# Designs tried in a protein design run: designed miniproteins, single chains, continued (5). Part 34

Each design is a single chain, and the fold is of that chain. pLDDT is the mean over its residues in the fold that is shown.

## One batch from the design tools (miniprotein)

Design m17165
Fold by ESMFold2-Fast:
Structure m17165 (fold): chain A 80 residues (1-80)
Amino acid sequence: SEEEKQRKANELKIDAEALLALMEIVRWTIRQSTDPEDRARLEKRFDELYQRAQEVIDELAKIDPETAARLRADLERVRS
């Protein structure tokens, strides 16, 4: 149903936005870190969050390609 698709799209959007927010926090923390071990751990976490965000956005693109495209642009902005 349309309502079911809309609900799923909203859930995927929330998940993607949460992942983007976590990536922003991790990137900020990397910039503040002076410890190479902490930095390496955070960079690995950032990469894992990026992979998960791509997966969620790819699933959203099957239902709402316009919102997925916006979130993908946001993802690339956060990555840079």
Scores: mean pLDDT 89

Design m17166
Fold by ESMFold2-Fast:
Structure m17166 (fold): chain A 65 residues (1-65)
Amino acid sequence: KEEEILKKARDHLAELVAQRIAAKYGIPVEELLPAVKQAADSAPNLTEAYRRAKEAGEKKAKELL
């Protein structure tokens, strides 16, 4: 039950992080989303998922600018 909820929360977190970073830098979310999701999926918990997703998104955005 909790596993299922955490799994969905991780996916939603990745999408939200990608959208916010895309809006911040003015780039398409589609260019950030794969890297952000991959980073979040590699994390053992939601706190690490957020940190890794944000870091991956920021790095990718800087590379695209």
Scores: mean pLDDT 79

Design m17167
Fold by ESMFold2-Fast:
Structure m17167 (fold): chain A 62 residues (1-62)
Amino acid sequence: SEAIERHVELLRDANEGMLTIMRWVMERAGVPQDEIDAALEAHRARAERAIAEEKARLEKQS
C-alpha cells in the first residue's frame, strides 16, 4: 500500500540521518576511514533488514 511505502521511505530517511551523525562522531574520534565505512555499511545492512521485516509484517496484516 501507499501508506506502507511512505512509512518505509521515512524509516530509510531517518536511518540515513543517523548514519551521517555516526560518521561525524567516528571521524571526530579518529577512527580510520576503512573502519568507519565498514561499520556504517554493517549498520545500513542491519537497518535495511529491519525495515524489510517491518514492511513484510505490515503487508501480511493488510
Scores: mean pLDDT 84

Design m17168
Fold by ESMFold2-Fast:
Structure m17168 (fold): chain A 76 residues (1-76)
Amino acid sequence: MEKAKELAESKSIEELLEELKKNPSSTIATALMIKALKEGNYELFLEVLDLIEKLKIKLTKEQIDAILEAFEESIK
């Protein structure tokens, strides 16, 4: 989880999207979703959800919980 949060803070949306397309990983997908929610970019959040489905990425329970926490913070 720490790595996903670091990626969300240190890398741009464009860099993370390119990395996700080249190397499909749950960590990069989680980082993009968290970053999108923190920036209020719900279109990007939905795009990453579609990419997760298309690329058959399996999110862990811990990753899902972190995304839900970011979503709760985004609506406050």
Scores: mean pLDDT 78

Design m17169
Fold by ESMFold2-Fast:
Structure m17169 (fold): chain A 80 residues (1-80)
Amino acid sequence: SPALTSEAAMLLSAATTLVQKYSTSEESRELAAQLQGLVNAGQVASPETVELARQLRALAEQEGLTVAADLLAQGLALLA
């Protein structure tokens, strides 16, 4: 659904912004930049975007970035 893809893009972008602003992990910030690049390119529902979002969610959870992790989980659920 175009509407669900649009909502997912918004949620993923919000999550990447939080990771870029609050993460102390270089790996997390690099993955957030890559994920945002794919979202900006309109590749929101691509397998690559989904896998990057899953990886970033795991790293955000490990670092305690709970809001970012929750936004990634919500975005991923819309793309399922």
Scores: mean pLDDT 90

Design m17170
Fold by ESMFold2-Fast:
Structure m17170 (fold): chain A 62 residues (1-62)
Amino acid sequence: MKLSEEQKEALERLGVAYVTGRISEEEFLARLKELGLTDEQAEAALAAIKAGQSGVKVLEAL
């Protein structure tokens, strides 16, 4: 799928915040859904980040 530049920037920022412990898993998912991602897309991004992968690359490969 294709993400907007705003969604890509926000996803990178939120991913860093999650990995550094500044936000919870629940907050990360909620903020991605606020950006217009579906539940499935938000969960895929979280799984990618937990695996040490880029959420943007994983979502755009779907």
Scores: mean pLDDT 77

Design m17171
Fold by ESMFold2-Fast:
Structure m17171 (fold): chain A 84 residues (1-84)
Amino acid sequence: SAEEDAEEGLRLAEEATRRLKEGDYEGAARLGAKALELGLRAVREAKNTKEVTRGTGAALAGIGIAFEAGLKLGIDPKEVPGMG
């Protein structure tokens, strides 16, 4: 469901933040990208504004972490699917 996807996305974003802080940029990028996927899926499945807000939060957290981790790895964020 939208709620389950948003909750899992936010959980993965928290784990990705921990990995980023510890210098695990590959792990942070992978988990951040997964949080983005789950957040976007939650937004697509959303039935009301609360669900859209939660899913958007997960997606924004995920993309931000993945972007930062990607920059540390030398990855061009323009070439990452779903990041712009």
Scores: mean pLDDT 81

Design m17172
Fold by ESMFold2-Fast:
Structure m17172 (fold): chain A 95 residues (1-95)
Amino acid sequence: EVERLFKEAEELIEKASDPTLPLEEQLRYLKKAVDTLNELLGIAKPEELPRVKELIERALNVASQVAEKSTDLDLQIEAAVIELRAAVMLTVLDN
């Protein structure tokens, strides 16, 4: 199960990182990635947490890029919510 969720999160982040996709599609992939990463946080062993952290940091970076490129308020809000969720997960990992 853990390896399946890692593969799923990695693929979703990679898809979200495609700059040729509409911003709405990038955000859809990011939302799914963050949901998958939140699931991983609940079940990952201590030795797996560095890998989870790396993926959360990648998702945060992609969400930040989408927010920067967006001129639509609704898309900016969605990206900001994803950034906040990722930042909160990183805070939990550092405690």
Scores: mean pLDDT 85

Design m17173
Fold by ESMFold2-Fast:
Structure m17173 (fold): chain A 73 residues (1-73)
Amino acid sequence: LQKELEELEKRLAELRAANPAAVAEAGAIMRARGAPEVTVEDIVEALREAGLDELAELYEEGVKKAEELEAKL
């Protein structure tokens, strides 16, 4: 689990580095929704709206794996 989470974080960083403008756009969408009280679902949806579907999927997987780790601890 921890190793898989680390691999997901690495892939997320690679996708973010490849799409800096789209990442900035997702951040703007999040702010428009009235952050700072933002849920994981809001973040995933904002990423998809910005066209970062692959990043949104990896973020969802990362959160799910983090929850699994927390449940085992």
Scores: mean pLDDT 65

Design m17174
Fold by ESMFold2-Fast:
Structure m17174 (fold): chain A 91 residues (1-91)
Amino acid sequence: MSKEELRERLTAAMVAGDEEALRAALEELVEAAVAGELSEEEAEEVVTEAVIEAARALREAGRISAEEADAAIAQAPRVGQALADKVRALK
């Protein structure tokens, strides 16, 4: 699966609050990164971008406040870094 498809799947799962879909997409992303199909940096980017897009979508839908969306966007690089750290630990 392309990194763009994984980003879209992660974003959709986060917006829907679908924990099963989110776990499946994260497992696939981690497996691809551990296998060397994606770099750790690419995996970090995918998660960071998915969090940013999900926060914006939830704000536009009125499900979270602008302040909550801004806070989530500010934390997105830390979420991406946590995934990169997990990928490193599994290698």
Scores: mean pLDDT 83

Design m17175
Fold by ESMFold2-Fast:
Structure m17175 (fold): chain A 66 residues (1-66)
Amino acid sequence: SSVEEDARAGAERIVAAARESPEAGEELLKLFETMTEVYRKASEEYGEIAERYRREAEEEIRRLLE
């Protein structure tokens, strides 16, 4: 679905940004979190899809900082 494609692409972009600048990655992750809440208000299913990819990006960023 477009939501899943957008969420995956967003997560990958955030992780790539974090590799260049962890601060930039964290700021983009916050934006993604806000977007996830908007999706959840419209559809819990879409919010769950977005949250899954957001969590994956958050975990990858954490691993990069270890």
Scores: mean pLDDT 79

Design m17176
Fold by ESMFold2-Fast:
Structure m17176 (fold): chain A 62 residues (1-62)
Amino acid sequence: SALEELARRYGIRRPENVPADLPEELIPFSGNRDQSTMPPGMVMAIDPVTGEGVAVAPEDAV
């Protein structure tokens, strides 16, 4: 949708693809670009195929 495109481009705090009811542990793995949603120790990585931000553990980041 157009809102999903805007959320990815501008890094909206509450992206459409992340329900507010999700536990904190699951939110980073849904591709949320908002770093305030990431648990401590996680880093933001960009998927080279889609260009979307995904929170991952530092050992999993490449």
Scores: mean pLDDT 50

Design m17177
Fold by ESMFold2-Fast:
Structure m17177 (fold): chain A 81 residues (1-81)
Amino acid sequence: MQERYKEAGEIVEEAIKTSPKGEEIRELLQKASEALEQKDFETAAKHLEEGSKLAEEAGDKKAAEALRVLAEIVREQGKKF
């Protein structure tokens, strides 16, 4: 799980720098991070899913998949807590 999280995070960080939607994706990641600090895993996953949709609309399939993987990991962590 931790390796998948790290790889997905690196793909998303690169997408923020290279994608036309990078700033919007970064804002959604910031909102997801804030939700994670509050242990609101469902809200965090929802913001990551919105980021995935924006990446898909921009044609960045790798970033869209990475954001979906991160959302799934966040939801799985929420089920354990």
Scores: mean pLDDT 77

Design m17178
Fold by ESMFold2-Fast:
Structure m17178 (fold): chain A 100 residues (1-100)
Amino acid sequence: SLRDKIINALKEGPKLTKEEAIQYLKEALEAVKSGNYDEAIVNLVKARKALPEVQEYLDGAITAVAKAKIYEESGDTEKAQKYRNEAIELLKKALEIAEK
């Protein structure tokens, strides 16, 4: 379940190097683009603790991905697209900062 995957991600996150966390951000960005919202959330939760400098962007992205999933499941395609785009922009900004 998504819940169990998130719990496991919370346990793994503190053990990640910065480079591993950046790789999980890149994978989360591709997951959002492909509509794999659960994978995106899991990867962002893993990366969150290893990247404190972008934590606010990652928290915003997790919220946006969760909203995109809810609206897509309810058939609100316009709102799903809005929040998917918001997540993509937040993740791009997080990557720009984290890779410096």
Scores: mean pLDDT 87

Design m17179
Fold by ESMFold2-Fast:
Structure m17179 (fold): chain A 111 residues (1-111)
Amino acid sequence: SEAEKKAEEAVRLAREGKLEEAREKLEEALKIATENNASPLELMRLASNEAVIYVAEGKLEEALKFAEEALKLFIEALGENDPALKVFYRNLAIVYEAMGDLEKAKEYLEK
């Protein structure tokens, strides 16, 4: 929960345009998870928040590619109905909102 709290803080900071602070909080989240023996899948889930940092940097094509590839790998590992996918759906919604595709953003938020 502490690692997830730091990852949520990183997403908030990225959305506020505070890129350096966002990266520091995401790195802190990954460190806490590693120190608590998180699985490779849990580490990948936390790292998927990098897509929101790409959005904040204006790198929308990189953000979309990263978010889609992360979701695909996680679906292949856990299946399409796993609750852990919600973080990937949220990140895709943020990317599509930044791209101006509000219909797709809403679709992913409703997953």
Scores: mean pLDDT 81

Design m17180
Fold by ESMFold2-Fast:
Structure m17180 (fold): chain A 65 residues (1-65)
Amino acid sequence: HMRARVTALKDYKAKTPDDKDFKKGEVFEGELTRVSPDGWLELVDPETGERFRIPLEYAEVRFEE
């Protein structure tokens, strides 16, 4: 598994039930599970199992060991 830290590059307003509102500079940490064909990063918190999706266009990704 690979841990990723994702920083929001812009404010985003959720458009689907799988999305979440976020603000520029907000940080999400988790395991990168998938990059979807339509340009979404899918992450899961390995401790809680919480899943969240972020558009690639709005994401700066840093991988952790």
Scores: mean pLDDT 74

Design m17181
Fold by ESMFold2-Fast:
Structure m17181 (fold): chain A 61 residues (1-61)
Amino acid sequence: SLQEEHEKLLELLKQLKETKSKEETIREVAARVRERLDKLGVPEEIKELGVQMTIQELKKE
């Protein structure tokens, strides 16, 4: 399930790249990751880790 949510976020990232700057895209994707992890009931520590990992992955692209 977590991997499926990650794939959905990557699809969202592709849409955002069409109309947004990289900086704006990173911000929006990070917010979406946080929202998704909240809905899945993930603990706060793991939620923050997930957000940070997403930001770092996007910056490396």
Scores: mean pLDDT 74

Design m17182
Fold by ESMFold2-Fast:
Structure m17182 (fold): chain A 79 residues (1-79)
Amino acid sequence: VKFISVDHAGPKIAEEAAKFKAANPDTRVVVVAESVSEEAREILEKAGVEVVLIDGSDPERARETARRHAERLGYVPRG
């Protein structure tokens, strides 16, 4: 699983994530962001990339949310 953490996910980040997913179709890709533009969300969904929205005011909660999501995918973000 590959995690891409950004504060704001715009179309450029979404296209890069989609390109990575296309090159690595067996790899689950998760974008963790405080906000995602509608265009970026559509690009990510169409590419099969998961989106996790977090509250940027609490980085500990953001980490925990990403970790719980990763556990549902069978992956722990910490080594």
Scores: mean pLDDT 71

Design m17183
Fold by ESMFold2-Fast:
Structure m17183 (fold): chain A 110 residues (1-110)
Amino acid sequence: MSRSEVLARLKHILQLLSNKKGTDYEKYLDDIETVINNCIPDRSLDRTPISTFGLCFVGALFPEIKFKHSIPERSKALGDLMDAAGITSTEEADKLTLSEFLDRVEKALS
């Protein structure tokens, strides 16, 4: 997948999650874009473990990167996304690629 395709799918997922929970998750799109642009190379984006994406998003990897939202806010948003995908363990998150995560969460929220 291209970076623009991943971002478009994540934006749609955040819209679906916002509707399901009655809470704004679309505000996290800029922080997600920061992860994709600064933490993950294009050539490995689709194959990146969702656990690696998550660690980047909460600032555990590349702590020098600045985000708009606080660590607790991003951590909660990540947890809500993982829950929507049916991911219940770190071990499961290590085995799923970002591509597989997108397919799973879109199906769960549709």
Scores: mean pLDDT 82

Design m17184
Fold by ESMFold2-Fast:
Structure m17184 (fold): chain A 64 residues (1-64)
Amino acid sequence: GPAAEAKLRARLRELGLSEEEAERVVRLLQDGNTSAAGTLLVLRGASREQVAALIEEARELGLT
């Protein structure tokens, strides 16, 4: 829901993503495109462990 999406966007912005990039990652995860979401996160300097944790949090929040 909106609160879960807002929480994930806030975490993505803390990693240095813009508002537009954070929204794009949320949309990719909602579409089940975890590979593209992971690639964008790595390009922004997220570690492999951070990417795995973010995807798992999105899954627990029902965003994937």
Scores: mean pLDDT 82

Design m17185
Fold by ESMFold2-Fast:
Structure m17185 (fold): chain A 61 residues (1-61)
Amino acid sequence: APILAVTKEELTLVGAELTVLPKGAKVEILRFYPDGNVLARSVETGRVGLASASKLEVVEE
């Protein structure tokens, strides 16, 4: 199953474009990086970018 998470605060996905997500937005985690960042996709918009894992809470569904 894909790893789902929710934003704990307003978060910017840093990719080809900057995408601002509100608190409580759902994301799919595509990759974990050793520096504490993740590559995530917004479930609502499909936008992909880098985000801090500390601003995300993993949801087990």
Scores: mean pLDDT 81

Design m17186
Fold by ESMFold2-Fast:
Structure m17186 (fold): chain A 109 residues (1-109)
Amino acid sequence: DTGLSEEAKAKVDKAFDYIKANASKYGLSSNISREEFWDLLKKYIGFDDKAIKDNGSVGLYYELLVRPKEIDGNDLDEFENLANIPKDKLDDVKAQYKSILLFMKKYNI
């Protein structure tokens, strides 16, 4: 996203390179594009580009990529406060989001 710092962009590039090199471990094709990788992340978060920008989620992406936090309720609470997510889908979205945060943290993304 246009709000990302150079450090955050470097983290995204590192993440993409790591996933591409280890694609089979994640059930992904080694031919996965950077755009497809980003779309995969957005799918788990449940946002389109407009929602990300309009609802301040750009800052959340920045924090996840630049300064990975401990995975706990605070990270999920920050997500809930930034995203207008339907209540009936909230638990599924939170579970997917937590999985992505754990994945990114585990691989130092």
Scores: mean pLDDT 50

Design m17187
Fold by ESMFold2-Fast:
Structure m17187 (fold): chain A 85 residues (1-85)
Amino acid sequence: SELDKIRKLVEETEKRLQELAERLKESDPELAREYEELREQIREFKEEFEKETDPLKKARLLTVLSILEGAVYFLEMMAKSREER
């Protein structure tokens, strides 16, 4: 279903945030914690999206989830540029 596609997208975004948090745990534990909190917020938006019946509100929630995915992708690129090889 279309909801399964959104669910997978959100799950992948959550996994990426978890990976970022794990990589930062030793070098920047405070930032790692902020990434974990962002992951929880994404989960809350996903649950609200699944419960919403108003198509306009549902579309707005989908837009927010898409923006959050883009933000996480940007954070991944920034984290990779900061990592020492």
Scores: mean pLDDT 74

Design m17188
Fold by ESMFold2-Fast:
Structure m17188 (fold): chain A 110 residues (1-110)
Amino acid sequence: MEAVPQEIVEEARRELPAQEAKLAAARADPSSTSAKVEHESQLEALLLAGEAGITLARAIIRNPEIPLEELERYNERILEILGKLANTKDEEEREELRKELEKLKEEIEK
């Protein structure tokens, strides 16, 4: 397993404020984003994807020595959860998926 390249770490540090600003803007004006999605569940998944990306960027900045394979595994899990959230209308399943994503973000941030 290889560590994250230093150029990726520096890019994460540079891009993090911009990504946080974009997420804040999307939350402040959901109508501009909702026009691009057919379902509310897709909008929620898109906003959560932004949060997950920020969590991964913070993890890279905090621990530049983190193995690339571990980051890829986290990204894969995030995408799986978000894909399910985008496609399900069952509120019980949605609540469980949100809980799973929150636990995963907590794991990444530790």
Scores: mean pLDDT 69

Design m17189
Fold by ESMFold2-Fast:
Structure m17189 (fold): chain A 101 residues (1-101)
Amino acid sequence: SMEDEVIQEVLDLVDELAAARKAQASLSEVREILLGFEKRVKKLLKDASEDEINNIRKKALLAAETRLEEDESLSPNQKSEILMEIAEVLNRVRKELLKEK
């Protein structure tokens, strides 16, 4: 389903952002990761209703939070930063998609 695909994209993003932090990736590399995610999720949600977008966003953020809590290699501050980055991108996707409706 569209919901399952977005949740999987978010879980993959959590893992990729965690790996980037461990590798001390550059700001430009992190921005490229986030931009790629934004583009793919916008495509997945292009035909979704406002209610579907809101429900999927809430479930995706909960999935991200759960995956981050299970990662013992990340500090609490790193977990918080990644969750905020994901929340900001998902909020941007929501705002852009709603402007097109």
Scores: mean pLDDT 88

Design m17190
Fold by ESMFold2-Fast:
Structure m17190 (fold): chain A 81 residues (1-81)
Amino acid sequence: EEYARRLAERIGVSLETVRRFAELAGVTPQQLLDAVEYLETFPFIAEQLLRLIEKRIGKKVTADDLLDPQKFLELIEELEK
């Protein structure tokens, strides 16, 4: 819950949008948050988390895709198909 809230505020989307993405992608909000927050501090760990997300959603994902509200919504639309 706390990780989903932090991620929603950081991206600029609703809490429900973050929960929906996590549910559809089969990842936790903490894994999503770690992938974006660790990119500069622990880039190797962030890269591994991004690869895990890519494997689960079947599409290439960058930290920028997760931090852009429009791209984040587009990923949800693809997962709902």
Scores: mean pLDDT 73

Design m17191
Fold by ESMFold2-Fast:
Order: C-alpha cells, then structure tokens, then sequence
Structure m17191 (fold): chain A 82 residues (1-82)
C-alpha cells in the first residue's frame, strides 16, 4: 500500500521530504535511485513483470505517474541485472 511504502522510505531511507503520492511523482533522480534500491533489496520477485509490467504495476496499484514509474522500473532493472 502506498502510505506504508512512503512511511518505510521516510523511516529507513531518509526520504522525509516525501509525504504523499504527489511528492513521489516529483521525486529527484537521487530519490528514485533509493526507491529502486529498496525494491531490488526487498522485492526482487518483481523481476517477473519485466520493465513494462513493473511500470504498469506502479502506475495502477500505487497511483504513480508514468514518468516516475518508468524511471523507477528502469533503475530497478539496471541495479538487478547490471
């Protein structure tokens, strides 16, 4: 759930500037990298969706923007696959 996800990022990754979905959609490239690192570490099974599937999951289930979802999905696969 998006609220639980945001709380985790605030507590464990120091993203205290991110308080809402709107803040996530405006996240810096540095914050996007931290989010992708989180997903690789705790949710590596998301790899089964592929880049397009992960982007679609983030958009539909977390209400994230296309731009944010694409950047996160691309960084996730860069970090997971090299």
Amino acid sequence: FVEEFIEFLQKHYGLTNIKSVEDLNNASDEDIEKIAEFLVKYMPALDIFGVKGLKNFLRKHLNLSDEFAEKVAEKYYELLHG
Scores: mean pLDDT 75

Design m17192
Fold by ESMFold2-Fast:
Structure m17192 (fold): chain A 91 residues (1-91)
Amino acid sequence: MIEFSEEEIEEIKEAVASGDEEKVKEVALRLRKKHNIPESRGIYTPVELILKRIKLSPEIAKGLEKLAKESKDEELKALAQYLLQRHVSEL
């Protein structure tokens, strides 16, 4: 199992909470390369793996809503929608 540092988890949380697609993509690409995650898993695999393990804060949920509505990257948009559905079911 891939173990992310507290700093890496906070980077993903901050990027997602910002709702900035380019910032999320930059962090995801960097963490994927650092942890040798296969490209076949998708570009946003670090975002998925981290956010599935934590309880989403209201700030992160708002960021995911913005990404789900405004993202031009279909992979990120679909992931944001999926993570929001999971969040609602855990409330």
Scores: mean pLDDT 79

Design m17193
Fold by ESMFold2-Fast:
Structure m17193 (fold): chain A 82 residues (1-82)
Amino acid sequence: SEELARLRAEAEATGDPRLYGRAALLALEAGDLAEAQALVDRLRAIAGADHPDVLYLEAQLAKAQGDTEKAAELLKKAKAAA
């Protein structure tokens, strides 16, 4: 999507973790799991693996890939970290 491309470009230009998170959510909504994974990997590098937003997005990725058990575990961790 054009909106995803704009958010990704701005996130890359600014290094703003919030923009990476928003771009990852848009990629998930669009079904672009490869792009969503890349954006989440970048967010993890900036914010840390235990950040609630990272854990939440990883849970959504696992769910989208059909790994419901991993998704439930990650969502539980995200809720505990929030």
Scores: mean pLDDT 85

Design m17194
Fold by ESMFold2-Fast:
Structure m17194 (fold): chain A 96 residues (1-96)
Amino acid sequence: MKKKIEELKKQFLEELEKNTEDSKKKAVEIIKQLVELNISPEELSELLKKAREKDIETAEAIVDALDEMLSELSFDQQMTLGVARVALAVDRTVRK
């Protein structure tokens, strides 16, 4: 379902731009759906990077939600999640 993945990616970016509490929750749910649809590790990496650039709290919520479903992630997606977690730790030390 490549078309569904592209539609969800667009919705994810739109929710990130809104930067409201409700939109953060929607962004988390969209990422979970993308993972269930087997989004590529490269595309997942780009979306996590975009979340980190927009709002650290949203990126942390996404990482935490994906960590809860870790057993459902591919090995490459788990590696992408690990890299995102390290990047978030760096963001926290730089931005306080």
Scores: mean pLDDT 78

Design m17195
Fold by ESMFold2-Fast:
Structure m17195 (fold): chain A 80 residues (1-80)
Amino acid sequence: SMAAALAAAEAERARVLEIIAGMSEEEKERLIRRVEEAIGRKEPLSPNERNGLLYSYALARLRGMSEDEFLELVREEVAR
């Protein structure tokens, strides 16, 4: 049902936010810098891009993906 799907999505969102809350600011900054380097970005990520990246990383981590696997995924998505 739609209600069951919404409950599952909310539970996943709560888990993702818990992962992000568990990361230190130093861990967040290191990840963001590694992503900026991986995509060859000249300018720092905006606050909205940083938030989206952290959410995507936390979701990937929840699914068992390593940081290196996540960075490879990011490189593949940018290579267009």
Scores: mean pLDDT 83

Design m17196
Fold by ESMFold2-Fast:
Structure m17196 (fold): chain A 80 residues (1-80)
Amino acid sequence: SEEEKRGAILWIRIAVLEAAASLFEDMLDPNDKEGRALLEKVRELIEKAREYLKQGKFDEAETLIDEAGRLLNELEARLK
C-alpha cells in the first residue's frame, strides 16, 4: 500500500515534468542551442527515471526526478 502510493506519486511527478518540458519547448527560442541541449538532458533523465520506476527502484527514480526538476528550473529562466 505505502509502496504503491510512493510509486503513484513518482509517476505523477514524471507526468508533471513531461508537461512542463513540452510547454517550455514551445516557449524556447529555436536558436537557443544551450536551452535545447538542457531540454534534451531533462528528457533523458525522465526516461531513465521511468525505467527505474518500472523496476521498483524508487530511490534511484526520485533522484533523477529531482535532477530533472532542477534542470527545468534552469530552463524556465531562459524563457524570458
Scores: mean pLDDT 88

Design m17197
Fold by ESMFold2-Fast:
Structure m17197 (fold): chain A 81 residues (1-81)
Amino acid sequence: DEDARERVLAVAALEMADRIKTLPKEQVEKIRKLMLERYPGEGELVFEIAEELKDKPITTDEQVQENLDEARRRIRERRAA
């Protein structure tokens, strides 16, 4: 299911955005390396979108939904390219 996959990747991107902001740089780099080794295309996409969205607010349910929709849109566009 393409829609379900987009949602999973969008959630992963937002969770990774939080980790990029909260974890030490060395830990983020270890996670990046592991993700790229196990999921070469999708891991790169998740990290790219996470870097783009890391500064967007996620304190309300509305903000979380807006960020999920934006992440899904970016994933869809890049997978189609």
Scores: mean pLDDT 80

Design m17198
Fold by ESMFold2-Fast:
Structure m17198 (fold): chain A 64 residues (1-64)
Amino acid sequence: SMAEELIERGNQLLARGVILRSDHGDDAAGEAAIREGARLLLQGGLSEEEVQRAVDNARAAADG
């Protein structure tokens, strides 16, 4: 479904954001990817609480 595709793409962008921040030191590009991933997860039907938790987890992974 379109919702499943949006969620998959959103999760891929969150993972990309973590890699950009942790492996490449590109905080600006990483945060842009995380924000776009969050937007797609919300559009795919995740709640604001679920999306915020995913974002917080991605940022924590990037930081440590």
Scores: mean pLDDT 90

Design m17199
Fold by ESMFold2-Fast:
Structure m17199 (fold): chain A 79 residues (1-79)
Amino acid sequence: MVLEAQLEALRELARRHPEWREVAERAIELLKKDPSLPLGEAVREAAEEAGLSEEEIERLVQLADDATVRAYIRMAEAA
C-alpha cells in the first residue's frame, strides 16, 4: 500500500515536472529495489546522482512527500 502510493506520487511528480522526470524515475528504481528505503532518502540519492543543488533536493523531497500523502488518500478513497 505505502510503496504503491510512493511510486504513484513519483510518477505524478515526473509528469507534472518534466525537469525532474529522470530523478523521479531513478527514485522509483531505488524504492523497487529496496522498499524499506525512506522516500526522502531515495529522492535525495537520485537527485544527488543528477547533480541537483541542496536547495533543489529539499524542495523535491517536500514535493514527493506531499504527493505521496495525496496519492495515499486517493488510493484509500478518502475524499
Scores: mean pLDDT 79

